Designed miniproteins, single chains, continued (3). Designs and how they scored, part 1

All scores and structures are predictions.

Each design is a single chain, and the fold is of that chain. pLDDT is the mean over its residues in the fold that is shown.

## One batch from the design tools (miniprotein)

Design m8001
Fold by ESMFold2-Fast:
Structure m8001 (fold): chain A 89 residues (1-89)
Amino acid sequence: MEKEIEKAFKEADKDGDGKLTVEEFHEAAKLIKRPIPLEILQHIDKDRDGYITKEELNAYLKQMGVDFELTSKSEYLDLDAFLEFFTFK
């Protein structure tokens, strides 16, 4: 599971900057067969800066009633945050 998530992240990170854009996150989620509609990801990215921050994702999880919070040190959705997001139950 973890190696597949890491591969999906690396495949979607076309710029190689270690961060996923909204569209890259959408593609990575599809690769691990846990698709999130692009419209939902765009809604999470309220500022439309093209990136999802850890705070924005945590706010969305709380809104959905998920008792889980990302603990990665990154402010953006990097590999560690992406792993945490898809490895929680």
Scores: mean pLDDT 73

Design m8002
Fold by ESMFold2-Fast:
Structure m8002 (fold): chain A 71 residues (1-71)
Amino acid sequence: MLNAEELEKKGEEYLEKGKRALENGDIDTALEYYTKSTLYFMLAHLAKGDTKAAVEASNEGLKKRKELLEK
């Protein structure tokens, strides 16, 4: 079972992979990794009982997705 800190670490790992994909010009792969990063950050906040922060993480993920698609 992953605790909140382990989930947050996974979120950061996927965020880093997303940044590398963007550096290589692979927007589709970056979107997949940013989506996974957002999911893990949401799960970390939910594990802490912070539903409001989980919703905010989801909204930030949606915003990043729109920015990547519009660039």
Scores: mean pLDDT 78

Design m8003
Fold by ESMFold2-Fast:
Structure m8003 (fold): chain A 66 residues (1-66)
Amino acid sequence: GAMAERGLAGAEAAVREAERTGDAALAWSAKHEAQRLAEMTSGELRERALAVAERAERVRKAAGGG
């Protein structure tokens, strides 16, 4: 629905900024929101949410977040 799509767009914007800046805290927030959205969505929206969570985890690892 529109709320999930809006939330996902926000998470995608946050992970792009985290990738640009190396901001581990922003990456953590994007991952948490993406995981929540993945649980409440299906199909393409869920796949996009899972992709955001994976991207956010890569930023966290690169920033030394372990």
Scores: mean pLDDT 82

Design m8004
Fold by ESMFold2-Fast:
Structure m8004 (fold): chain A 84 residues (1-84)
Amino acid sequence: GGASVYAAMDYIGAARDAIGSGEPDLAGLYALEAVRHAQRARDAGDTLGADAMLRQARGMIDEALKLDPNSPEVKKAQEELDKA
């Protein structure tokens, strides 16, 4: 529901800030949490909200991979997004 979309939005913002600070591992951790909360929103029936958050999480993962293509945290976020 709305609470899960709000949590995903918060984590997307945190991931964006981490990218701006040159912290790809931290960005990966926050992007992973955004994916998990977006999945909870989908499970609660908020498919449109979940899809929007998953698209934003993909963008954060792509930017973090440009900073460090070998970050294990970013790779874990990518794996969870691929399951979503």
Scores: mean pLDDT 87

Design m8005
Fold by ESMFold2-Fast:
Structure m8005 (fold): chain A 120 residues (1-120)
Amino acid sequence: MKREVKVEYVESVEEAVAKFKPGQKVLILGNTPLAAELARALKEKGAQVTVASRRLGIFRDLTDVNKVVLPHEDPAARALPLVTASKDIGGYDAVVATPSAEETALLVAKGLGVPLYILR
């Protein structure tokens, strides 16, 4: 049975941040500086932020965020460790993807059973 996930497109960091409340657990997937801007804005709002990326250097200036390196494998191989690790932190309330991370983010959101927001 295919798990249905809510997928919503957001046009700005401000629109993405407006979807969340303080204390919510948000997983961000992205390989560009836009993902770092999103992580900073969500952290300032009081969300619990985890970032997952093939390029963790873009998040080097962010403290108090959990950081996960993604391997150079296919999207399914990248998604499985993120879904498994979520149990150790009590899960996530949502996944947010930036450009170039949408496929991995969709698989993670399906595995977690949480909504996915795609920042364009």
Scores: mean pLDDT 73

Design m8006
Fold by ESMFold2-Fast:
Structure m8006 (fold): chain A 62 residues (1-62)
Amino acid sequence: GEIITTKVTKVVDKYTVKLEGLKPGDIVEYEGRIYVVSKDGTLRLRKPVKEGDEVTLTKITE
């Protein structure tokens, strides 16, 4: 997988966010957990984040 640093482009609710450069169906590892980008382009992270925050994660859909 590739380590990428991306920005939170939108916060939908406390844990549901969009990250720059990720597409629906992408699989990422963040803080030891695997997440799948939902059909609407969102991820439900365990940690509250703000729009504009940077998130470093590993993309494993390649």
Scores: mean pLDDT 78

Design m8007
Fold by ESMFold2-Fast:
Formats: C-alpha cells, structure tokens, sequence
Structure m8007 (fold): chain A 92 residues (1-92)
C-alpha cells in the first residue's frame, strides 16, 4: 500500500538520520553528511508519495520534524520552521 511504502521510506530515513547523528558525534563528519543526504532524499520521496493520503499523516509528520531538525542544525532556521509548521499541521 502507499501507506506501507511511506512508512518504509520514513523508517529508512530515520535509521540513516540516527546513524548520521551518531557518526557526527564521533567526529566522522563526511560519513555523517552522506547519511544525512540519503535520509533527506528518503524523506522527500515519502512526502511526494504520501502527501495526499490521510493515513500517512503520522509518518509524514515525523519526516517533516526530522527535516526541520536537520535544517535547524545547519542554521537555516526559516526552512526549519517551515518543516516544523508542516509537521504540526498534520498532527492538528
């Protein structure tokens, strides 16, 4: 199903994002950056696939939250806030 595909993409993105954070903490910045890039792509694919499906809303909210956290960490506070707002809208 579309919902199952969205869930799988978000879960994969979450795993790569978490691993990227772990590697960044260890000073392995290049490897962390590659995992963050892959996680962002997976989240974007999940959003494109699920944005019109109400049953995907909780998974998409998580993807938006993690995209917000990523851009906030890069200092892009305006882009981070846009993603946080999208996550909040899905959970309202």
Amino acid sequence: SVVQQVQQLVAQGNQLYAEGLRLALQGRSAEAGELFRQAVQLYQQAIELGENNPDARLYLAQAYQNLGDFYDALGDTEKAQEYYDKAAELLA
Scores: mean pLDDT 86

Design m8008
Fold by ESMFold2-Fast:
Structure m8008 (fold): chain A 77 residues (1-77)
Amino acid sequence: SAAAERAARALGLSLRQAEGLVRGATSGDKATALAVGHGVAEASGAPLEVARREVLRGSESGDEETAARQIVRAAEA
């Protein structure tokens, strides 16, 4: 998906890995969204609490495009 492609480019990850992160962020489960934030922090070097906050913000919409934008924002933090 276009959302996963954007996340893959921002994080330097494979498309499969990015699809997993976008799916986790849109799962509706807070624990899964926080785990995605951890993965974003590991891949990008962003501070863990900032990555968790931005991913969780994106997860509230349930929209893959919004989740991907917040993953990119987290990676840039």
Scores: mean pLDDT 79

Design m8009
Fold by ESMFold2-Fast:
Structure m8009 (fold): chain A 69 residues (1-69)
Amino acid sequence: MPKVTSKEEVEAAAKELLERAKTLPPFAAAVARYSAQQALEAAEKGDLEAAQRTLDATPTLVAIFAESA
């Protein structure tokens, strides 16, 4: 995943996650939307490192929940 250095980059990554969520199974889609929201909240607080960690973990969590569905 590209490293985010600004709120705008986090917003772009979150929008990409929301677009991918449209093609995911319901549970994986919910995880992707939740992670996008968490990353946006971290960026709003100025915590870009927390936003980056959330975005980096999201593909693994989505894969786990997609397989479980």
Scores: mean pLDDT 75

Design m8010
Fold by ESMFold2-Fast:
Structure m8010 (fold): chain A 102 residues (1-102)
Amino acid sequence: NLLKEARDHFQAALTDYENKKPLIVVRNNFYGGIEALIEAGQEDKATEVASAALEAVGYKPSGNARRDGAQLELLYTGGFISREQYVAAIVAGSKKGLELLE
């Protein structure tokens, strides 16, 4: 069940963050949740997750999950947001994913 996989990924992102796991593990679980939503045909939910992440760092969402995810990565790798802001974005998006999948 792809919706269960999405929920499990978002939960894992939050748990890995709390347990101070490497950033790549936290990041991969966050995007794994988004990809599972897209594969499930839940593109609107994927868009809400990615939008919540971008809004957490003060940027305007485009309304497209993949574009918003790519923008978040460019903001972080380009140095426009800090590691702490990037993590806050992933946490905000992952929490939104869990809200949508109750």
Scores: mean pLDDT 90

Design m8011
Fold by ESMFold2-Fast:
Structure m8011 (fold): chain A 85 residues (1-85)
Amino acid sequence: SAEVEQLKAKMLELFDKIVALENQFLASTDPAERAALVRQMEGLVEELRKLYEQLKPLADPKTATLLGFRLLSAEGAVFVLKRQL
């Protein structure tokens, strides 16, 4: 449906933003910048969780499963980077 495609597109946009912030974190040696990047990534993960809860009842099982795995991976990556602060 158009609704599912819109939610999926927004989630994919936010995943790409998280990857860009992860790359910035790994390139940074400034503790304040690294902390700010983690806060930004945590905000994007929270937005992804909200979008996923809206998408989950509307999407086919394959789409829901793949986006769910990608969300779990993003959460795990941010958790690991936060522990590097």
Scores: mean pLDDT 92

Design m8012
Fold by ESMFold2-Fast:
Structure m8012 (fold): chain A 74 residues (1-74)
Amino acid sequence: GIDLSKVTKEDLLNLLKEIIEKKAKEAGLEKEKVEEYFKKLEEEVAQITEQKHIQAVTAFLLGAPVEEVEAIAA
């Protein structure tokens, strides 16, 4: 399991890439389109400056309720 108190930008990026690869495979998306999404994710994740925002996004992706995500991000 992911320890949210120690989650890194790399951990978040890897989780996002895994989700996109799974969805791309289900939707029959082309490899070039997947690479486009990965580049955009790398740019967005690089802009996150606060640890609490990394934690909040990771919790959201792991299925945490919106109320819990908002509390982490606050």
Scores: mean pLDDT 78

Design m8013
Fold by ESMFold2-Fast:
Structure m8013 (fold): chain A 64 residues (1-64)
Amino acid sequence: SKQQHLQQGQQYIQQAGQKLSQGDLEGARKYAQEAAKHYEKAGEKETAKSVLTLFERHIARLEA
């Protein structure tokens, strides 16, 4: 259901943030992509794009 995908997206966002705080950039990227995927399945395409863009920019800055 849409609600279930929104909840899973939120859980993956939380895990992505935790991986960032641990310095696990690969893990953060994977969880951010999973979150975006669930937001897309929920019909929230703009939110999915925004979440992925935000995490990718933050990860890129930490890799630089």
Scores: mean pLDDT 85

Design m8014
Fold by ESMFold2-Fast:
Structure m8014 (fold): chain A 94 residues (1-94)
Amino acid sequence: MKEISEESKELISEAVKEAMEIVKEAEKRIKEGEPIEKVVEEAVKRLEELARELEKKLIELGVSEEEAKLLGDIVLGVGLVALAVVVTVHKNKA
């Protein structure tokens, strides 16, 4: 339904993969005994930076500012939800 270029799809796919890698690294750090609050704060900051970088790259490819922001917000949301699940599982079982 939406005319998204193959290059834009690749950038979105790579950003989602990187968001999941940020979450996996945060989970590993929590499992290794790092303070959950500190790990979460750093992971959230990295996810926000990733979303901003994706938005900027999409605009450079000719995606509208509104659609680029929406796609960045979606990637941020996916990362934040995954991070919240990891935190909830470890906080309740620690």
Scores: mean pLDDT 83

Design m8015
Fold by ESMFold2-Fast:
Structure m8015 (fold): chain A 96 residues (1-96)
Amino acid sequence: MTPEEAAEFDAEWGVRLIRAVAERAGKSLTDEEIEQLREEMRKRILEAYETKSPYEYNLDVAYELARALARVLGLPEPERSGKGLQEAFDRIRAAL
């Protein structure tokens, strides 16, 4: 799998999860908003894939997903740390 293919795959999966969470929260996202989120996630994940260690890549993928979910749910932006991500996912769970 190329870095571009990996980033596309992770962004597509992330968008599917974001759509499902938005629907559960009673929020409607347009196809344009979904495509914008997908493209931003793809770009950020691709950058992480090409420049970082596997640990940092996984952290950045989780961060971009948490950030997108926080925006959709109207929650605070997550901090770029393991603790910050845990707190962000706890807030997301509490909002559902």
Scores: mean pLDDT 76

Design m8016
Fold by ESMFold2-Fast:
Structure m8016 (fold): chain A 70 residues (1-70)
Amino acid sequence: SMESQELRQEGEWIRRAALAAPPDARLTFGLSPSSAEVLRKAGFDVGDDGTVTLSPAEGLEASDVLLQAS
């Protein structure tokens, strides 16, 4: 489905960004509605506009959640 494809694509992008960033970085992502809902249910602080800001370690956790849900 398109939702599954969006989850996988955004999960991979977050993973790549987290792996490339220094450990003290703050990474901001604008998520699709599907990814935003999945991450909110997993306990991530996703804004009403779908924006989330993560450390690289949190980004790896968020990526795992999105890829598992895809």
Scores: mean pLDDT 86

Design m8017
Fold by ESMFold2-Fast:
Structure m8017 (fold): chain A 97 residues (1-97)
Amino acid sequence: DEERERYIRRLEELRRELEAFVEEHRASMTPEQQRVMDAVLERFRGEVDKIIEAIRNNELTPEEAERIVRITERDVRLLKQMVENNDLPVGELSPLS
């Protein structure tokens, strides 16, 4: 249970970290990139909320929860890189699954 709470806290931290990073970089984004990023953030929030609920309901093993956290960390790193490089794939979000 303590490990479960750590995974939940990490997922919440990752969401806040990504949202803060995106806001810091909004001035460098085109309106189209901002629209894509808003859609990505909405999807990301929804997926994180579902994962947290699954962890709280014991639907995920500790190993599955750890794997999902690692995938989420990877996705956040990739999104940050795309934002920094001003290389957002407008209309294509497949790599984020």
Scores: mean pLDDT 79

Design m8018
Fold by ESMFold2-Fast:
Structure m8018 (fold): chain A 93 residues (1-93)
Amino acid sequence: SDNEYLSLSLLELKKYVEEFEKKAKELLEKEKNEEAKKLIEETVEKIKELLKELLESVPKLLSDPEALKKKLEETKKKMKEIEEELEKKLKEL
């Protein structure tokens, strides 16, 4: 069950990043403020880097399923916090 949970959680994070990139692209097409465009682009790169770091850590954490679960949950939480900060900053522009 742990291997199934890890596989599903990783797939969910990959889907989250793909959906975020799609939403960001739609926002960029409608945005006229150059500072807001830069903020959106930088936020996409931050989220993509978090996914990359997670994927690179997976082989090292395969011997410790609990550490891998923790890394998955922490990565998901950080991604949501980054998205919420973007939404907040865009409202202030």
Scores: mean pLDDT 83

Design m8019
Fold by ESMFold2-Fast:
Structure m8019 (fold): chain A 81 residues (1-81)
Amino acid sequence: MVIKLDLEGLSREEILAKFEEIVAELESLLPRLSPAQQAAARDIVAALGRRLREAETKEEMVEALEKLLAAYAIFRQEAES
């Protein structure tokens, strides 16, 4: 099922929970990716996780989550190819 979220409607705690869910889903894809793609995925998670923790506004948290969702979609497609 494809779930389309209104990310601006989420609380800060819900954004954090969703971020962790997407990280777990992405980590489940790592064994199906090349070593270079695994490194790229971990670097993206680390960078966006820092942005999320350092975010002063909810809009910055939403931006970090949106970028993680976009990265997850790309890595999922590569893992399925």
Scores: mean pLDDT 79

Design m8020
Fold by ESMFold2-Fast:
Structure m8020 (fold): chain A 66 residues (1-66)
Amino acid sequence: MHILTREQARVIAERAAELLGLSPVTQRVMEHELTGLSAEEAIEVLKKMGLSEEQARAIVDEALSL
């Protein structure tokens, strides 16, 4: 099981914030929430924030390639 690094979480939060039009404060909260989660847990967080499952999986998979 891959656990998201802070840098991977930052990239995911930045991409999600761009897609959802989130404030910098909400983006930072998302970065902290995503850090240390598994890929599947991160997808669930992103879905709760308003992303589709397809969008959430694409963003997480791209970050895992870093």
Scores: mean pLDDT 81

Design m8021
Fold by ESMFold2-Fast:
Structure m8021 (fold): chain A 87 residues (1-87)
Amino acid sequence: SKAEELLKELEEKRKELAKEGRRTLSEEEKVEIKVKQIEAATLIAIEEGRIEEAKEGLEEAIEEAKEEGVEEVLEAAEKALKRLEEA
């Protein structure tokens, strides 16, 4: 499934970053990982039918992203929320 592929990509990226050491992890890389986590979690929630739980989690992620001013995470979470509403 698409969710399994995204989770594998996220796991591979985490292993690669861990090998390089956390001190080399940029803010941009942290944002990229967060975006992929949101996408993967959303797809899993759709596949498992846990729409209400995922919606609550995304609303929390949106508030956190607004407070931190991280536009990419905010945009990803809003898109994921719309996807859940259409599922």
Scores: mean pLDDT 74

Design m8022
Fold by ESMFold2-Fast:
Structure m8022 (fold): chain A 80 residues (1-80)
Amino acid sequence: VAPFDEDRVVEQVAVYLAYKRILGLFTEEQIRARLEATLRRAGQDPAALIPGLLARAEARLDEAEERLRRLLEEERLREL
């Protein structure tokens, strides 16, 4: 079993948050439930880690949103 990779979890949450905001995919409840399940599977305490992981994911959200918006703009321009 690989050690718990906090950075990888933060990256995945940031991507889900970007999809939620830009594409309307996932609800906050779905993102939280996935994060809780991931942490429990890794033997971590969700209540202790979720606030910090969400804060770190939100710090990366601007980058993830910019990347996703760039891809969407490329698709939009292709259709024009």
Scores: mean pLDDT 75

Design m8023
Fold by ESMFold2-Fast:
Structure m8023 (fold): chain A 61 residues (1-61)
Amino acid sequence: AGEDVLAALEAARAGDYDTAIEHFQRAIERTDNPDALEYLRAALEAVQRAKAEGRPFVLPR
């Protein structure tokens, strides 16, 4: 119930993008809500981009 999302956000803010990606993937696998799924996929994309570009993680607006 949101624990994976919170863990992913904390890891992403700490710059631990691999842990953040893992937790977002778990949240996506456990989510049946379309709106939440859309947000989680956007957040996962943002983390992957931050890792690839070596830039700070920023939450989707």
Scores: mean pLDDT 77

Design m8024
Fold by ESMFold2-Fast:
Structure m8024 (fold): chain A 59 residues (1-59)
Amino acid sequence: MEETAKKVAKLALLAHGTSVEEAEKIVNSAKDNEDLFAKVEERTGVPKEALREAVENAL
């Protein structure tokens, strides 16, 4: 799993009211980038496409 994708996911979770501990748990539970983005989308409502774009822009 890409380090940048984990950072983007954690920031999105935190921005939408998820605690630091819960955000870390969600990120660590993900199998790959697609699973990670799906979990973030389910929790926050941020589309997976927007999360992928954020990762690309962070590079």
Scores: mean pLDDT 79

Design m8025
Fold by ESMFold2-Fast:
Structure m8025 (fold): chain A 65 residues (1-65)
Amino acid sequence: SREDILREVAARVLATSIGKVKEVKIEGDKVTIYVEEVDEETRERMAAVEKALAAMGLTVEFVEV
């Protein structure tokens, strides 16, 4: 649906706002975010993004690469 497309677009935008993102994979309601060079500020942004995505009904997994 259009709502599903808009949710995916919003999820990708939110995920990339972390800043050090190599890849974002979205499979149904699961978002896998591949993050590089995780420092304290990046961890804070990751936590905020995870909370925002969870509020949208999405499950978040972070993979450090």
Scores: mean pLDDT 83

Design m8026
Fold by ESMFold2-Fast:
Structure m8026 (fold): chain A 85 residues (1-85)
Amino acid sequence: SDAEELLKRMRELLARARAIVAQLQAGKISQQQAIFELDIIVGMARIILGVLKLLYRKGLVSQETVEEAERIVAELDALLAQVRA
């Protein structure tokens, strides 16, 4: 389903963000590069969440799907805040 594909993309973005944080902790990328890449990932995730919320208002996705997407965005925001600290 469209909702399952969008949620899969959200989970892939979270996995990419975690990989970026791991590369930063391993000294393989700069803090500035990590922030740049995480900003792009967070931006993409927020766009997908917006689409899922629109689909929810139309009765095309479950509340549980939107709640999982909101949790992923919150985790991404936390990772970005941690790297900026």
Scores: mean pLDDT 91

Design m8027
Fold by ESMFold2-Fast:
Structure m8027 (fold): chain A 67 residues (1-67)
Amino acid sequence: VKEEYDKKLKEIGEEMSKAWEELNARAREAQGDPEALARVTAEFREKSAQFGEKIKKVREEYKKALE
């Protein structure tokens, strides 16, 4: 149970790492363009929210499994 939970969290962490790498690369390319930088910032917030929902779902599944 806990091992499955830890594995799911690790997978989400790896997805987050790759997403942050892509967004950081785009942020560097957007240097000197405030509009492009604002769009990248918005995507950071959107991806953060999406990963937060994935983590929340895994947490809920783990909590239910402990019942």
Scores: mean pLDDT 80

Design m8028
Fold by ESMFold2-Fast:
Structure m8028 (fold): chain A 72 residues (1-72)
Amino acid sequence: SMAELEALKERFREALEAGDVETAARVFEEMLRIDREEASRFADDEIVRLAHTDPELARRAAARFREILARQ
């Protein structure tokens, strides 16, 4: 549902802000099950924002999310 996806988007942001890539990755997988295209777009936007403040964390998160996309 859209409401479920919006709740997951907030958890994703919180996990990335905390530097918790593995929690963000788990939430990303749940988002992909609801709407793969929107989940991917949202994650890309969040990584771009993160790259302005923490480029190394953004790089590690992006690599992890690409890994997940390759498996799903």
Scores: mean pLDDT 88

Design m8029
Fold by ESMFold2-Fast:
Structure m8029 (fold): chain A 77 residues (1-77)
Amino acid sequence: MDELIERATRVVERLEGPEAAEEARAELEANRDSLSEADLLRLEGLVELEEARLEGADDATLERIRAEYRARLAALE
């Protein structure tokens, strides 16, 4: 969880600035024990997609990441 919160905070800072990143971190820390496995996996997928976008990944790479997380979410049900 700690790695995911750090990664999510960095993504928000890059996209929306430090104030939004501070708010996002506070929300994630406050809710860390309330997030389900599915919620954590959705967050991980969103973070990985935005990290890839910031690194200049193409649409094919982004679609592959989306498909992988969709399959992992389906496996939890």
Scores: mean pLDDT 82

Design m8030
Fold by ESMFold2-Fast:
Structure m8030 (fold): chain A 90 residues (1-90)
Amino acid sequence: PKEVILTIGGLVAGYAKRAGEPELADRIYKALMELAEKFPNDWKVVEKVAERAKRVIDAAEEYLRTGSPQARERFRKAAEELIKEIEKLI
């Protein structure tokens, strides 16, 4: 489970950097690293994080395809929601 959380963290942070949001990428990666440390063996935590991470990735891909300010805002909101959910678990 820890490996999966860290892999998700790297993937989502990578999308955030490609979207031009390096500070957001750093925040996402740090939050997921802390989550992986606290819950190294919890598959339910992995499942919740994977669902939220998919929303962030989908929104980032839409923004990268369209360049739309509205798509960027949706991506930012999805990323903030992911961070907020992680903070609730920590």
Scores: mean pLDDT 84

Design m8031
Fold by ESMFold2-Fast:
Structure m8031 (fold): chain A 83 residues (1-83)
Amino acid sequence: SPEEVEALRRGVELARAAIDEANQLADKYKTMAEKAEQLYRVNPEEGKKLLEEYQKKIDYYNQKADSGRAAAATLEAEAARLE
């Protein structure tokens, strides 16, 4: 039905928005990690802690973006099948 296709395409748009947000957050933490690497040169204990924290955040948001891409692909395929 047209309503089901519209709902699926809205789901794709939401998934793509979530992917964009996840990518932006991963890039933010990459920039913060670069600054933490500078901190590591003068305060190794705090710098190492921040680098480990930011790497976990980068990994998390990269995984979230990958999951979002898979979800978007599934919804796009289903919408195309119903048209």
Scores: mean pLDDT 89

Design m8032
Fold by ESMFold2-Fast:
Order: sequence, then C-alpha cells, then structure tokens
Structure m8032 (fold): chain A 84 residues (1-84)
Amino acid sequence: GSSILQKLDEIVREAEELLEEFKKHKDDPAFSTGLVLRLIGLLLDVELLREEHKDASESVQQKIDEAIERLRELIEEARKLLKE
C-alpha cells in the first residue's frame, strides 16, 4: 500500500485510542487537557500530509480528507466530554 495511506491509518488509530483512554480518565484535568492537545497535534500532522501530497491521486486526497474529518469529530467529542 501507499506509505501515505499507512500513515493516515496509524494517525486515525492513535486518535481513536486516545479518545477511548480519555473516556476512562476524564476526571483528570491534566490528562484531559494533554489528550485534547495531542489530538490537535495529530490533526496538524494530517494537514501537513495534505500539503505534502497535494498532487496525489484523487483517491489518496479523499483518504486524507476522510482522516481530517474523523480527527475533527474525535476532537469535538473530547471537547464535549470536558464539559461533563
């Protein structure tokens, strides 16, 4: 497979694992804040991959867009949990 597709899969997996860990420890403000910052960092990593691969095939660009959307959803979920 494409190295970009592998990186996208790894980033999304890390983000999903971080959110599940957050749900178990959401009463720890330091952990909760650190997790949201890490999720934002992963989103920035994907945005950089988008810039680096702007000339990639439409299918690769679609996978990058899907990863960005998924990360945004995970960040919003984490932010909502911080209000509880």
Scores: mean pLDDT 81

Design m8033
Fold by ESMFold2-Fast:
Structure m8033 (fold): chain A 100 residues (1-100)
Amino acid sequence: SEEKLAELELLFQNAIKNLEKASEEDLVSVTESILGVIEGELFKLLPREVAQELAAELRARIDEIVEKFKAGELSKEEAVKEFEKVLKELLRRVREILEE
């Protein structure tokens, strides 16, 4: 579904914009809200088992970024760039799965 891929891409673009606008204090809560929305969309687009695997991997990768941010190892700007990389990789993988 090309339309659903376009919707997911727009959702990811808006997610990054929301993370960029968030304060440092709100970054973690905004990230959790975004993850919930993305997980919901994956379960609508993909078979349950595939959606579960991708959602688990997404959460693990984002949790690593959040922990590094909390530890002061990443700035907010660096954390947002790492989130963008994770979402771009996720979009690529979803696109490949839907082409099958």
Scores: mean pLDDT 86

Design m8034
Fold by ESMFold2-Fast:
Structure m8034 (fold): chain A 56 residues (1-56)
Amino acid sequence: MEELKEKLEEEQKEQEERDKRIIEGLAAALSPYVSEEEARRDAEAFVRGVRKASAP
């Protein structure tokens, strides 16, 4: 039972770490064209879309 709880926390942490890395990379690529805030928001939306697509 508690093993499930720890795995859920680790899974969320790993997903957030991956999201953060992708968001930062995308935001850096977009920041020359848009504001930093908008670049990060767009990158975050993209990452969310990818995560949804990976779940059938």
Scores: mean pLDDT 73

Design m8035
Fold by ESMFold2-Fast:
Structure m8035 (fold): chain A 60 residues (1-60)
Amino acid sequence: SKKLEELRKRRREFLAEIIAQLQQARQTLDEASVEAFQEELNKKLLEEQKKVAEEVKKIE
């Protein structure tokens, strides 16, 4: 399904962006700031995962 492939592409791009941001933070920030940033990224990731799951259910 084209819609499922677009959702999978969106998810991959989102995950890649999150990973890149975290790696950059680890190189530039102290440990406490990195931990705070990881928590923020985890919240964004969970929110996006929930949105994608809802869209997948509509396509099934």
Scores: mean pLDDT 79

